Designed miniproteins, single chains. Designs and how they scored, part 91

Each design is a single chain, and the fold is of that chain. pLDDT is the mean over its residues in the fold that is shown.

## One batch from the design tools (miniprotein)

Design m3153
Fold by ESMFold2-Fast:
Structure m3153 (fold): chain A 69 residues (1-69)
Amino acid sequence: MDARESARAATAAAHATGGSGAMGAASDLQILAKEGVPVDGARGAAIARRAGESAGDEEGAQATAKAVL
């Protein structure tokens, strides 16, 4: 999965959960997609987990991580 696919999956998960952590992960993945940085599912999931930790939104982070796997 490339960064663009991961960003789309993360954005869909963020809209479904409405959490700040999920939205942060989607934003970070969109930035990587714009820069052309390759992101596989595992890296996308790691980004989502870290965003959720920073925002205190574990549920949103978990949903986003599953979406990008």
Scores: mean pLDDT 65

Design m3154
Fold by ESMFold2-Fast:
Structure m3154 (fold): chain A 89 residues (1-89)
Amino acid sequence: SMPSVEELAERIKELVEEQVKLLLENAEKMAKESGIEYTEEKKKELKEFLEKNLEPAKEEAEKLAAEDPEGVAESIDAAEAQIKAIKEE
Protein backbone atom coordinates (compact mmCIF):
# COMPACT_ATOMS: atom_id res chain seq x y z
CA SER A 1 0.00 0.00 0.00
CA MET A 2 1.09 3.56 -0.73
CA PRO A 3 2.37 5.55 2.27
CA SER A 4 0.16 8.43 3.43
CA VAL A 5 1.24 12.07 2.97
CA GLU A 6 1.12 12.46 6.78
CA GLU A 7 3.49 9.47 7.24
CA LEU A 8 5.88 10.88 4.62
CA ALA A 9 5.77 14.35 6.24
CA GLU A 10 6.75 12.83 9.61
CA ARG A 11 9.59 10.84 7.99
CA ILE A 12 10.81 13.99 6.19
CA LYS A 13 10.81 15.86 9.55
CA GLU A 14 12.79 13.05 11.23
CA LEU A 15 15.22 12.89 8.29
CA VAL A 16 15.88 16.66 8.47
CA GLU A 17 16.42 16.47 12.26
CA GLU A 18 18.85 13.55 11.84
CA GLN A 19 20.75 15.38 9.05
CA VAL A 20 21.11 18.51 11.24
CA LYS A 21 22.38 16.36 14.14
CA LEU A 22 24.89 14.54 11.91
CA LEU A 23 26.18 17.81 10.38
CA LEU A 24 26.61 19.37 13.84
CA GLU A 25 28.53 16.28 15.07
CA ASN A 26 30.76 16.38 11.97
CA ALA A 27 31.38 20.14 12.41
CA GLU A 28 32.47 19.58 16.04
CA LYS A 29 34.80 16.73 14.99
CA MET A 30 36.34 18.82 12.17
CA ALA A 31 36.85 21.79 14.52
CA LYS A 32 38.62 19.57 17.09
CA GLU A 33 40.86 17.99 14.42
CA SER A 34 41.74 21.48 13.05
CA GLY A 35 42.35 23.02 16.49
CA ILE A 36 39.51 25.50 15.97
CA GLU A 37 37.47 26.59 19.00
CA TYR A 38 33.90 25.26 18.63
CA THR A 39 31.84 27.18 21.20
CA GLU A 40 28.23 26.47 22.25
CA GLU A 41 27.31 29.84 20.67
CA LYS A 42 28.82 28.82 17.29
CA LYS A 43 27.07 25.43 17.53
CA LYS A 44 23.71 27.17 18.16
CA GLU A 45 24.27 29.57 15.24
CA LEU A 46 25.20 26.66 12.93
CA LYS A 47 22.12 24.67 14.04
CA GLU A 48 19.82 27.66 13.36
CA PHE A 49 21.53 28.24 9.97
CA LEU A 50 21.09 24.57 8.96
CA GLU A 51 17.45 24.43 10.12
CA LYS A 52 16.60 27.65 8.24
CA ASN A 53 18.39 26.51 5.05
CA LEU A 54 16.75 23.05 5.11
CA GLU A 55 13.23 24.48 5.65
CA PRO A 56 12.53 25.24 1.93
CA ALA A 57 13.76 21.75 0.91
CA LYS A 58 11.53 20.19 3.59
CA GLU A 59 8.50 22.17 2.34
CA GLU A 60 9.23 21.18 -1.29
CA ALA A 61 9.61 17.50 -0.27
CA GLU A 62 6.24 17.62 1.55
CA LYS A 63 4.64 19.14 -1.58
CA LEU A 64 6.21 16.44 -3.79
CA ALA A 65 4.96 13.75 -1.37
CA ALA A 66 1.39 14.80 -2.20
CA GLU A 67 2.12 14.57 -5.98
CA ASP A 68 4.37 11.45 -6.03
CA PRO A 69 4.17 9.63 -2.66
CA GLU A 70 5.94 6.48 -3.96
CA GLY A 71 8.85 8.40 -5.48
CA VAL A 72 9.27 10.51 -2.34
CA ALA A 73 9.10 7.36 -0.15
CA GLU A 74 11.92 5.78 -2.23
CA SER A 75 14.00 8.98 -1.88
CA ILE A 76 13.45 9.02 1.91
CA ASP A 77 14.37 5.30 2.14
CA ALA A 78 17.62 5.97 0.21
CA ALA A 79 18.49 9.00 2.38
CA GLU A 80 17.74 7.07 5.61
CA ALA A 81 19.95 4.18 4.43
CA GLN A 82 22.80 6.62 3.65
CA ILE A 83 22.52 8.28 7.09
CA LYS A 84 22.44 4.85 8.79
CA ALA A 85 25.58 3.79 6.89
CA ILE A 86 27.41 6.97 7.98
CA LYS A 87 26.32 6.50 11.64
CA GLU A 88 27.53 2.85 11.65
CA GLU A 89 31.07 3.91 10.61
Scores: mean pLDDT 80

Design m3155
Fold by ESMFold2-Fast:
Parts: sequence; structure tokens; C-alpha cells
Structure m3155 (fold): chain A 72 residues (1-72)
Amino acid sequence: ADELLAQANRLGTEASIAYERGDYEKAAELVRQAADLFAKAFEKMGDKETAESVRKIGDRLAEEYRRKAAEA
């Protein structure tokens, strides 16, 4: 679980950096990957409800970033 959380946080940081640089497509991919790793960590901790919510939030955020890339 800790390794998954560390990986997810690292990808989340990379997504933020990509977003700040205007690379919204990369930010979308990285945030989706981070959300999946967070969800896996929560599943390992027995919190499947939070895991599902995290995946849904990640998907929505990735769609938002991709939309922003198309508008830029």
C-alpha cells in the first residue's frame, strides 16, 4: 500500500508540473494513472468505496484536462 501511495503521489506531482507547463494531454494521462494507483492502495486497505470514488474523480479530471488541451 505504501509503495502504491508513494508512486501515486509522484505521478500526481508530475501531473501538476505538466499542467503548469500547459501540457494538458500529459497532465490528463498522469492524473489518471495516479488515481488508479490511489484506488489500488485503498482497495488493499479494504476501502473499496473510496477506491471507486477516486477512480471516478480521476477520470473526470482527465477528461477536463483533455478538454482544456483541445481549447488551447
Scores: mean pLDDT 82

Design m3156
Fold by ESMFold2-Fast:
Structure m3156 (fold): chain A 108 residues (1-108)
Amino acid sequence: SEEKKKKRKEFYENVIKVTDYLIKQAQEILKNNDKEGAKELAETVKRLLERVIQVSEKLGDKETAEKYREILEEFERDIKENPENLAQAIIKHLERVKKLFEEELKKY
């Protein structure tokens, strides 16, 4: 429906804004070598990805939900295997999230 399409567009625009903010936070954490801040931000990123999956499913966007399940799994694997590079992992995965939503918004 047009209403669901509008809600998807607004949601994706908000996710891009939040993702941009979190990338800037991750860059500051990396600059300051803030290991505890990196751990807290990783939990925030995980919650963001889980919410993106849930909302995309509710709005009937199964393709986006599936892509973000894969990103969440890759992110969780990366932070488990490379705990010393947490801030870098956050930046890498959030930049991918931002790019995918910017590409998705071009369809609207």
Scores: mean pLDDT 86

Design m3157
Fold by ESMFold2-Fast:
Structure m3157 (fold): chain A 100 residues (1-100)
Amino acid sequence: TKEMIENILKKMEEAFEEKKKEASEEEQKIMEELFKKVKAGLEEIKNSNLSVEEALEKILDLILEFADKAYELKNELGMELAEEFRKIAGEEYEKYSAKK
């Protein structure tokens, strides 16, 4: 589970940095604040010794919170990024679910 979460975090950071290049300075600040909460949540999940399935559920909850806040702040790039995060989490889950 920890390896899956570390790979998800790395890919999310890569997607975030790429999307951030398209953003204004104001949008970047909003995105960085929202993503900081996602990273903190992923570290907490990683340290909780959850199963792959339990970790995915918590990660999807974090992505939903990120998406909701981006929507409230009218941050379109943040909403697009949330969809990319969902794909990253799903792809990594499939890899680790198959290795059990």
Scores: mean pLDDT 81

Design m3158
Fold by ESMFold2-Fast:
Parts: structure tokens; C-alpha cells; sequence
Structure m3158 (fold): chain A 91 residues (1-91)
């Protein structure tokens, strides 16, 4: 949608500027806009995996913390976020 495209553009601009908290807010809003919990999980997994493989651990942390702080996020999404935080803490 146009709204999702605007959120993507804002997320990309925020990460280029080093504004990780803003990037995380826009990214999590996009994920939570998806109609099913399964689609939200797949999208969160994909985003965190891409960021982790790029070595952007600050972005991984910011997105994971944003998911954990959002009351709309399911227990499954929060568990995935916690798993990624644990991984980056071990580095």
C-alpha cells in the first residue's frame, strides 16, 4: 500500500542517517501492519536475518527492543526478538 511504501522510505532514510530508534519504529510498524501472525513472524525473521548478516548489530538490537516494547507484538514475535538479542550479546 501507499502507507507501507512511505514507512519503507522512512525506515531507509532513518538507517542511512544512523537514526536506529526511528528505523526500528518504522520497521516494526510495517511488520505489525501485516494481516497474520505468521506473516509478521516471517517478516521479522527476514529483517533480523538480513541485518545480522550485514553486521548491523545496532539495527538488530533496535528492532528487537522495539518489538519487545510494543504491546501489539505477539508472544512469538517477542520470543524471536529475545533470541536475536541473546545471539548479539554472545558476540
Amino acid sequence: SAEQRELIAKAEAATRGGRYAEFARYTVELILSLPTEQQQLVSLQSVLNVLFNMGDYRAVRAVSEEVLADPRASASLKKLAQEYLKIIESL
Scores: mean pLDDT 84

Design m3159
Fold by ESMFold2-Fast:
Structure m3159 (fold): chain A 59 residues (1-59)
Amino acid sequence: DKEVAEKYLEEAKKLIDEGKATPSTVGELITKLYEDTKNKEVADKAAEEIGKLFQEKYK
C-alpha cells in the first residue's frame, strides 16, 4: 500500500512540474489513490502530502 501511495505522490509532483496540476486533475488523482489503496491511513497521509505540494506551488 505504501508503494501505491508513493506512485500517486510522484504522479502529483509530475503534474505540478508539467504545469498540469489543477483542482480537477489533483482531485482525480486523490480519488484514484483512495480507490487503489487498501490502507486508509496510508491513503490519508499521501492525500495530505499531495495537497501540501499543490498549495506550496500555488502559494
Scores: mean pLDDT 77

Design m3160
Fold by ESMFold2-Fast:
Structure m3160 (fold): chain A 83 residues (1-83)
Amino acid sequence: DLEEILKKIKEDEELFEKNKELLLKNTPWLTPEQLKELIEEIEKYREAILKALLTDDPEKREEYRQKALEAGKKVREIIEEAK
């Protein structure tokens, strides 16, 4: 159902914005350059998830899933290595 998918996308978008604010507040040890990279990877993650949900090609869906996982890994690496 398209309506349920759109509702989920909106909920996820609100959660991503809230999570960005929480990450910025809780990572005061990050440099401005690292914060910029962190935000960029969060946006890549969000875009990959949306593309995975909207594609009807299972191969492309898996590719987008992998891109989302890679972006999530980079988010963790930026936070953990900067400790």
Scores: mean pLDDT 73

Design m3161
Fold by ESMFold2-Fast:
Structure m3161 (fold): chain A 94 residues (1-94)
Amino acid sequence: SAEEIEKLIKSVDATRKSVLEVLPEELHEEFQKYFDEIKEAIRNGDLDRALELLRELEEWIEKKYKEGKISKRQYIVVLSAITSLEMSLNILKR
C-alpha cells in the first residue's frame, strides 16, 4: 500500500541519517546515491530491486572496510543498519 511505502521511505531516511553520522565525509556522496536508488525502487514497489541494492551496498561497505577507509566499528554500525532494512523489506514481500 501507499502508506506502507511511505513508512519504508521514512525508515530509509532515518537509516541514511544514522549512517552519515558515522561514515567519513569522503564516502557520503557515494553512499547517498545508493540510498536514493533504494528509495526510488521502494517508491516503484520494486522491493526485489531494493533488496539487490542493499546487497550491493553491503558489498560496497565491506570493500571500504577491507581498503582501510573505515574502522571495524563504522563497518559494524553500517552493516547493522543495512540488515535492519533488509529484514523490513523481506517482511513486506510476504
Scores: mean pLDDT 85

Design m3162
Fold by ESMFold2-Fast:
Structure m3162 (fold): chain A 87 residues (1-87)
Amino acid sequence: MPLPAEVQARIAELEERYTEEVERLEREKRWEELRRLAVAAAWLLLGGSEEEAERIRNSDEAELERYEAEVEERLLKKRKELAEKEK
């Protein structure tokens, strides 16, 4: 089953927005900044605000770890909901 059209559209929007920056950070091997960007993008995908995403991108290591854990938990929950919808 494909993802709901709304979720697919949001993923495409975020990919278009961040693809060039992701490629630049990967080329420059800026793994910490890439990690922050990935967490911020996932936060936006889960319905978080632009203000929260900006805070994630400027977060320290401890704050980033908390956001990363919350994003992982919410993503797992969302994936479970989508899998249940297939039944």
Scores: mean pLDDT 75

Design m3163
Fold by ESMFold2-Fast:
Structure m3163 (fold): chain A 93 residues (1-93)
Amino acid sequence: KEEKEKKIERLAELAKGVIEGMALIIISLLKLFETEENKEEVEKKIEEIKKITEEKLKKVEEIKEEALKSGDVEKAKKELDKVIEEFSKELVK
């Protein structure tokens, strides 16, 4: 059980790192291509990305809590993979 708990914690930590990393990369790219003409649009996009990032990080915590109760590492991995997939799709569109 202790080994499964550590594995679940590591999976959640990795998922958070991936989500935060993706957000930072996209925000950095938006800032790099910012002009005086599109500054307002860039700011709005950055705020939306921050909002989506916070929502996905909360989902990761929920998945972690449920997985720690159930001990189901494989289910946690699949659910975390889905969160990352959904986040990446939302960042592209």
Scores: mean pLDDT 85

Design m3164
Fold by ESMFold2-Fast:
Structure m3164 (fold): chain A 55 residues (1-55)
Amino acid sequence: SRETQRQIAILQARRIALESEIDFLKKTNAPQERIQQLEEELQRIDREIAELEAS
């Protein structure tokens, strides 16, 4: 559906933004705890995209 395609596009954009945030945090020696939280969010988004694509 159009709604599913729109939701996937939004999640893909968020995924790209999170990858950039993680890269920035790694370069600035941010706390590992913060980096792990964002990596967990990436895993959630990847799972959600896969589930929407399977629907």
Scores: mean pLDDT 87

Design m3165
Fold by ESMFold2-Fast:
Order: sequence, then structure tokens, then C-alpha cells
Structure m3165 (fold): chain A 119 residues (1-119)
Amino acid sequence: MEEERRLAQELLDILIKVLSNPDKEITEEEVEEFARAFRALLVHLDPSMGKVSEEEIRKLSRETLELLKEIAKGEKKVTEEQIKIAIDLVVGLARYLGMSEEKVKRLREILEEVAKEKL
């Protein structure tokens, strides 16, 4: 439980950073940091997610961060709406990777709870 919250906080910090700086290029370090936190969180919630390749997680992480950058363009502040979209994208990614509906709901709950504490 503590580890899941820590990983969710790391993941949301990266999402908020990207949403706050849409004019900045996404770095390889940011992609790797997101991919590690995301993979670790998925595996903690669903150990079967350990069979998803690191390369696939990294590729999807880059695509997700680039999409969030596009969504944030023209905005002066990170909005609650943008955070909800970011959580929807992360949850959708977990479903695409084969995470069960029960565990996907748990992932959403953790991300939404942590997001409320940060905002």
C-alpha cells in the first residue's frame, strides 16, 4: 500500500510537470522515470503485468507524455480537468496492456486519491 502510493505520487509528479511545461521537449530521462514508476505500480497491483516488455512500456510512456504535452498547449495553469485526462490515459494504457478490470479500478482509485492530496 505505501509503495503503491509512492509510485502513484512519482507518476503524478511527472504528469503534472509535463502539463505545467507544454512548450518543453520531453526528455529521455522523463520517459525512463515515467516508465519505471508506471511499470512498478502495475506490477504491485497485478504481478502478471511483469510479463509486459520494458521496451513496450517505454514506447507507450513516451507516446503518453507527448499526447499530454499536446493537450496542455495554450493553457497557463494545470487544471483539474487536465489531471483527470492524464489519469484516464494512464488507466486506459493499463487496460490496453492486459490489466484486469478489478485492478484497473484500484489503479484509478489510487491515482485519484493521490491527485486530490497534491491539488
Scores: mean pLDDT 82

Design m3166
Fold by ESMFold2-Fast:
Structure m3166 (fold): chain A 71 residues (1-71)
Amino acid sequence: MKDFEIKVIENVLKKRAGLPEDEARKVAEEILNTPETEQLKKLMEYLREVLGKNVNFLDLIDEINREALKL
């Protein structure tokens, strides 16, 4: 369900990077338009660039799961 996945990543981006809703949605759509095997890597690279530091993999997975449970 593409819309569900987009909303989950949108919410992660809004909380982690402070993006406005329209920007977060566009970035989420771009990430989910990549091959499934590269999506998490692209998300981590984007967050690293925006935050200026490495993102912990397990913390990111936990955040994605928490946002999915809220939908």
Scores: mean pLDDT 78

Design m3167
Fold by ESMFold2-Fast:
Structure m3167 (fold): chain A 56 residues (1-56)
Amino acid sequence: DHGAAARAAAEAADNARGAAASAGMLTKQYGGSDEAVRAATAAPTKEEAAAAGEAG
């Protein structure tokens, strides 16, 4: 079901954005470097690209 796949991709992107924000905050609390925070927040970019590709 292509509609279900598109909805799942959109939800995954939304969840990835929230998870990345939380991961970035936790990484900072654990004394992570700016690079570690950037890596943690890079996940939603990949998920958003996947969702955009599915939508296009």
Scores: mean pLDDT 66

Design m3168
Fold by ESMFold2-Fast:
Structure m3168 (fold): chain A 72 residues (1-72)
Amino acid sequence: ATVKISVTGMSCSSCSSKVEEVVKAIAGDQAKVNVINQFQAVVTVPADTNIDELKAKLEAVKPGFKAEVTQE
């Protein structure tokens, strides 16, 4: 099973790259980052990933970042 996380509040050209680095560091190469635009991305990670740590590190990238688990 996988978990999807929506990342919003990105407002810099390097924000998508920083999101990808954080996600890969925590969830490994099995994680996928789908950049929708420069302000939003959707991250897919294994269900055994530490979601609380991932959210905290994503929100630490820049003030205003929001990381929320999406439910289907």
Scores: mean pLDDT 74

Design m3169
Fold by ESMFold2-Fast:
Structure m3169 (fold): chain A 85 residues (1-85)
Amino acid sequence: SPAPVSAAERLELTRQQLRELIEEARKLGLDEIAELLEEALRTGDEAAAVEAFLLLAELNPDTDEADLARARALGRHVAAVLRAG
């Protein structure tokens, strides 16, 4: 079984994943999403994180309400990890 990830390691992994996602969003011209992710990374703002992940989910034309609910949950989780550090 993989070793459990510490809170500090989870925070740094989350920050790194957000930085990579911001870079990818900028490369794709998704500047609104990148700006919301940058705000979430800087402040831990839940509203910014949730909106960014909703906009990312909505890029898929097959996205349903369950996918949107998962995107909201992911945004809340990411913001909580950032605020806990």
Scores: mean pLDDT 85

Design m3170
Fold by ESMFold2-Fast:
Order: C-alpha cells, then structure tokens, then sequence
Structure m3170 (fold): chain A 71 residues (1-71)
C-alpha cells in the first residue's frame, strides 16, 4: 500500500499533476492498509481542493491502480 502510493506520487509528479501527487503522498503517509490509503487520498482531495466525494473517491481508486501498474 505505501509503496504503491509512493509509486503513483512519482508518476503524477513526472506528469506535472501536483494535485494527484500530493493526494498519493498523503495516502502513503496516513494509510496502513489499501482502504486507509484510499480514504486518506479521498479526504485530502475533498479538504484541500474541494473535490465532490464521488469524484475524490474515483481519483483515489485511479491513484492506487496507477501505483500498482508502476511497480
């Protein structure tokens, strides 16, 4: 979970997507499980960027999938 979130963060930073990179970094720091990382990423996007809950959840799912693909 942490390694996947950090891999996603590096990927998004390489694309210039600092918003999703920050969410991924927050998930890596605050999530011990995949579900906790997802919840942390979702909440980060809502609190810091005003994402609607559904959109934030979809982005958290995409971040985790990207991280798995980068490993």
Amino acid sequence: PKEEALAAAEYYRSLGDDVLAEAAEYGAKNGKTEGEARGAMKQYLIDNYGFPEFVAGRNADAILLVGKQQL
Scores: mean pLDDT 85

Design m3171
Fold by ESMFold2-Fast:
Structure m3171 (fold): chain A 92 residues (1-92)
Amino acid sequence: SEKKAQQEELIKALEEAVELGEEALKQTREGTDWEAKVREALRKMQQAVKLSTDSEIQDLIAEGGYLLARRETAEEGVEKLKEALEQAKKAA
């Protein structure tokens, strides 16, 4: 069904966002490389928000993005994205 395909795309987008967020955390000391990885993760998160119809998942993605955009809170941001991914998997 269209809803099932949309859920699979959501999970994939969140998995890619988490991977890019983890890469950003590894590169936090490398300036422009860190910013580039955060930018890529935020793009995947924007895709995930559009695919989700669950307000709790949307809120976790939004909070994760806000936190990931700042070096000091980037680790917490990745944790929120992982929570969104687990909720999406459980809903599938």
Scores: mean pLDDT 81

Design m3172
Fold by ESMFold2-Fast:
Structure m3172 (fold): chain A 95 residues (1-95)
Amino acid sequence: SPLIEEIVDFVRFQMEQAAKSTNPLIRQGIISGLGLFLRDTLVSELGVDPTRASEVASLVSDKAEEAANETDPKKREAIIEQGVRDLERRIRELS
């Protein structure tokens, strides 16, 4: 689905931006904004149940925080890629 690919690409981009942010307030803002965006988009655009959408958004936000706290660039990229693949799988299971 083109929409799922767009969501996945947007999430990857935001996770990378959060991880690159040296300011903790900006980093937290990106991660929180990503979670809210995901929850709302899954509900409004994909018809996902609000409770399940909140669970998925929380898992992605936790993964974004994990990636942002990783200091090794290769490990960070692996965390982001794992998070994005888990998100894509969950969206396909819920849609």
Scores: mean pLDDT 88

Design m3173
Fold by ESMFold2-Fast:
Structure m3173 (fold): chain A 94 residues (1-94)
Amino acid sequence: SLKEEALARLRALAERAERENVPEEVAAVESAEVVSEYVEALVAEEKDEKRKQALLDAAIATYRALLEEARARGMEALAAKLEEAIARLEELKA
């Protein structure tokens, strides 16, 4: 399933980050990419328009909260990635 594939990718990224001592922001950007791809795939598979809009609204709200946290921590690369993800989801909602 999409969820199982996303969780497997997140687990592999976490194991690599620990093994290779990947900087926190780099690991966060890679994780955000996996989550963004998973959400977009869920939206593409959703046949109910109301559920699709609810999923998009929830994802946008979550990414906006994460963006504020990234900005507060000075994580510019993560902030840019989240801004791109939000823009893509807003375009799908239009």
Scores: mean pLDDT 84

Design m3174
Fold by ESMFold2-Fast:
Structure m3174 (fold): chain A 123 residues (1-123)
Amino acid sequence: MSEEEWLEFAREVLVTLEELAPAYYARLRKELGVTKPASEMSDEEILEFVERLVARYLGKSVEEIRKNYSTVEIIEMFFRLLGAELGVPQERIDEVLAADDLERVRALMREAAARLQAEEAAR
C-alpha cells in the first residue's frame, strides 16, 4: 500500500468502529482528546488519532512516536494494538495486512465490533 492507502485503511478502521461500536469509539475518542467523528476527519486528523492511540499503548509521547516511526509503521502498530484490544488473534491481523484488501479489514472490524457490542449489552 501507498501512504495514502494506509491512511485510507486507518480511516476505514475508525469509521467501522464509530458505526458498529459507537459506545467504545466514544470512550476511545474521549480518552485521546478527540472531539470529531471519524467520518468527518481529515487525513491529518486520522493520522493524529492513530498517533495518539499508539503513543498511549506504548507509553510514549506522540512526539517520540513521530520521531522514531514512519506513517506506515504507526498505522500498522495502530491496527495490531487495536486488534489485540478487541480480542482479534494476531494471525488474523497478519492475514488482513498481507492481503492489501480494505474489504477484509472491514469484515474483521465488523466481527470485532459486534463482539464488543454483545459484551457491553451483557453487562
Scores: mean pLDDT 76

Design m3175
Fold by ESMFold2-Fast:
Parts: structure tokens; C-alpha cells; sequence
Structure m3175 (fold): chain A 71 residues (1-71)
């Protein structure tokens, strides 16, 4: 469900712009008060180019799932 929101254009890639839109939505619903999702994105973006490829998206999903389980 969250994955579908992140990949709005359905091209299999998540850009920093797509992620910031998602973070704004999460903050409005107070699902990420400590910016855990933003930290998960930064952790998955190992080359720091502002985009997540297929492997990095998988790591990001795992990190987000852990954050959701704790909330």
C-alpha cells in the first residue's frame, strides 16, 4: 500500500521528489514523528544520488516495515 504511493509513475523507481511527497503525507498523519522514514530512505540510498534502484527499494521497504511495527 505505501509502496504504491511511493511509485506514483509506476516506472519501478523512487526519486527524492516522490519520497518527499510521501513524507509530507506521513507527517500530516503523524506516522513518522521522529523522521524514521526519512532516515530509512537515506540508509537505502547508498550512493546518495537521490534515487532508489530496485535493490535499494527492497532495503527501504524492509526499513519502513520495521518502523511501522514499532509504532
Amino acid sequence: KLEEILDVDKDGKVTMEDFEKFVKLVKEKKLDPNSNFLEAFKFADKDKDGTLDEKEIEAFKKAVEEVIKKQ
Scores: mean pLDDT 62

Design m3176
Fold by ESMFold2-Fast:
Structure m3176 (fold): chain A 55 residues (1-55)
Amino acid sequence: SLEAEYQATVARLQALAVRYGTEDLSPEERDALLAEIDGLDARYRQLVAEINAAK
């Protein structure tokens, strides 16, 4: 469901934000993590739009 994907996306974004703020990341690891966050943020925005459009 859209709600399940939304919750999973939010949980993953929160986990990645914690990692970015707390782990001693190399430049390559930091860039990879930020790229994953950007992709998840784009998907989050799409899911919010789809859920709102259905209501």
Scores: mean pLDDT 82

Design m3177
Fold by ESMFold2-Fast:
Structure m3177 (fold): chain A 98 residues (1-98)
Amino acid sequence: SKLLEEAKKLEEVKKAVEEIEKKFGDKKVEELNAEERREVVEIVYKHLKNVLSKEELLEIKAKILNPEIDLSEEERKKKVPEFVEELVAKLIAEAKKK
């Protein structure tokens, strides 16, 4: 069942990234306005609330809402779907070390 649980988590991540790509796919993280940042956070929470911990979701929220404070210049220039996919992958990988 552990492999099936991991597969379900990957499916939810793909759904989040696909919805973000459909709405914001060509935009860089730095190009989002405050309303668009809120919508990206809502998409992440909708799909990943059962994949990521509350603390991990809050980290993603902070980085999306305050990119000038919480992100490097390189990360801010990434396209939104790529940025979200990479950040979620890092959080899942770090959780496996614990």
Scores: mean pLDDT 82

Design m3178
Fold by ESMFold2-Fast:
Structure m3178 (fold): chain A 89 residues (1-89)
Amino acid sequence: SMAEREQKILEEGRKAIEIVRGLAEALKKHVPLFGEKMQRIVDELEEIARELEKALEDPEKLPKVLEEAKKRVKELFKEYNELVEQLQA
């Protein structure tokens, strides 16, 4: 049913917000070590979380916002890994 699909996507959105906020909080602790590049990643994660929160008010738009958020988080995670690898070189 449409109501079941709506509940599922809202639950996925809430979980995504929790994950993204958790990532931002974890990475904030590394800003003193990595500087501006890490701050940019943190700022973008916080922006993604705010956009997802806003999208919870419009379940019709939430699936598109959620897929875009997943893509953005994946790219930010690659940037984070590159910063960590540079410290080990």
Scores: mean pLDDT 85

Design m3179
Fold by ESMFold2-Fast:
Structure m3179 (fold): chain A 75 residues (1-75)
Amino acid sequence: GPAPGAFVDDEPLTPEQREELLKEIDEIAKKYNLSEKSVEDLRKTVDTLPYRFARDILEAIRLIFEAIDKIEKER
């Protein structure tokens, strides 16, 4: 039976949600000069995860890259 806390992981992202996540990926890629492989991997992630998880992961990645960029700028 359906579990009250289960993810709807077989539910595809809405076009609007997917577009939002792709815009975030493009923004991170432009700001931090991500490799094409990294961009492709992030795009694949948004296709395989629920919207909330994909968004949280992209936000975590953004924070990590902001920290790295800050360190690099001090060198």
Scores: mean pLDDT 72

Design m3180
Fold by ESMFold2-Fast:
Structure m3180 (fold): chain A 87 residues (1-87)
Amino acid sequence: EEKKKLIEETLKLVDEAYDAFGESPEKGIELTKKALEVAKKVDPEFAQRLLDEVERAIAESPEKGAGAAVAAMNKIYDFAEKKLKEL
């Protein structure tokens, strides 16, 4: 049940990030990073890789950071859906 709750929390944060991204790319990025921190408790390698990609993109430019966050949200969503189907 712990893994299921963490995955559900991750999905909620991704949904919040999608909504926030329409209002503010900065808030969307922040919530995407929060979702990745929760996802690290389920799959540290997967989550850390995406977190590093987002942080690297932010360091290059705000536009790249926003794009990387959107890509990360899509990957987190697919990951979480897959994990929930396995249970």
Scores: mean pLDDT 81

Design m3181
Fold by ESMFold2-Fast:
Structure m3181 (fold): chain A 78 residues (1-78)
Amino acid sequence: KVVAPIVNGGEVTNPFNKGEKVTLYTKNNPFFGSASGGDGVLVAENGNLVMTAKSDEEAKEKINNDTTSIQVTTYVIQ
């Protein structure tokens, strides 16, 4: 399920808890901002969050057609 919040464009659901660790996979453009947790893995593309993944493997499958464009960052929700 795609549960990513809309940042600066509208709805912000923030299904993640303070203190939660979130791993973010980015493709094409870096994600500017803090990520919110949940299952602990998010995928961003072109600067926007696009999905919550259940596992590292799901996140890689989403964006791993060109590995040179992937950046991985871990955040702690503040």
Scores: mean pLDDT 47

Design m3182
Fold by ESMFold2-Fast:
Structure m3182 (fold): chain A 79 residues (1-79)
Amino acid sequence: TTQELVDRMYEALKHGTPEEVRKVAEEARKQSGTVESGVANAAIQALKDGADEEKVRAAIEAMSPTARAMLEKALENVK
């Protein structure tokens, strides 16, 4: 479900590896723009909560141009 992928992205960013983050981002991209948007917002929340920038960049590499732009904007705004 969308919520399962959202939860998995947050957990991967806080406690997982860049590879785990990339896999969740790839799965979200395969589903739909709505699912990917939800997962991108979870990544933004994890970034605000102190997730490693390297892991967020792994998500950016695997996501669509729209979701990528959302995450790049968040990186500018939260340092």
Scores: mean pLDDT 82

Design m3183
Fold by ESMFold2-Fast:
Structure m3183 (fold): chain A 98 residues (1-98)
Amino acid sequence: EEVERLRRKADELEKQAADYEAKSNELMTKHRKLNEEASKKILEAVRYRKIDPEKAEQLFEEAKKLHEESKKTIDEYNAWKQKADELRAEAERLRAEI
């Protein structure tokens, strides 16, 4: 009876951890995509530097904003990943008591 109660709690914590990990994986995909787009804009900006300096400056600013969003995204990834790890550690602790 008590063993089944601890197992159910551990299973629920693992399910919650899996949900947080799924969210963190989505954020990692977003982080990669933002960095790719920023790199493309930097390459275009370099091309326009001598031809259209205003357009080059605009592209560098857009790349900077993408890098800032990418940094925010990785910070969120780390937060969700930490929550997943904490939930898994608690589930393992409960199972060790069985």
Scores: mean pLDDT 86

Design m3184
Fold by ESMFold2-Fast:
Structure m3184 (fold): chain A 90 residues (1-90)
Amino acid sequence: SLREIVAETLERIRKARSEEELEEIALEFFAAVLGVSVATVRRASRETLLEEYVPLIIEKLLEAIRSLHGEMPEEEIEERKQEILEEARK
């Protein structure tokens, strides 16, 4: 379910210690939310990932997180996602 995907992704983000781990978490999260394989997400162009998939997924994820965890700040999730986006833009 979307709630389970959200909960698992949040736990993994909180435990991530490297940018590489955050990238893998992001790719698996995108695949799960979009209902596609990780390979499909990896084949997406950088432009599609950063300008279409990530913003859309972040918006959907934040709404789901608020319903699941009232204590989870929207800004915390956005900060972690922005970290991945900035690394991808380099």
Scores: mean pLDDT 68

Design m3185
Fold by ESMFold2-Fast:
Structure m3185 (fold): chain A 64 residues (1-64)
Amino acid sequence: SLVEELQKLADQLKASTDPAEQQRLLNEMARVYKEILDTGTPEEKAEARKIMEETLDDLMAKSS
């Protein structure tokens, strides 16, 4: 599912130390998230938002 793809991308991003890979993963996550928002069920949209929020929080914590 798209939600599972988004979660896998989030996990890869959290594990990545390569800036070029991080940028590619962020771009892919944005694409998948947009597709979920356009085509997903309310439940899928809620889960996708949760994944994006948690991923952003983790990235901001690491950058501090």
Scores: mean pLDDT 81

Design m3186
Fold by ESMFold2-Fast:
Structure m3186 (fold): chain A 98 residues (1-98)
Amino acid sequence: SEEEELERAKNFIDAWLERFGLKYEDLTLEQIAVLVQLFLEGESVLPEDILNKLREAQSLPDPEERRKAILEVLDEMAQKVTISERAKRIAEEIKKSR
């Protein structure tokens, strides 16, 4: 159901944000939408350079520098990944249900 998909998408994003030390308030709607697209299509949607940048950002020892680097990678992901209308709708619902 659409409700079950929304809940699964929320759980995916919550886990992703916890992994990187981020909160929903740190993210733009476009960044939430690209994470929903990642949930729907899997990591294969990400270009290899983005995967490498995520790995590099995760390895930064300072939590604040790491968070900033991950947010910059999310911006680049949102520009490079084709985001479906379905992912945009799910992202809007997630943002409303904070």
Scores: mean pLDDT 83

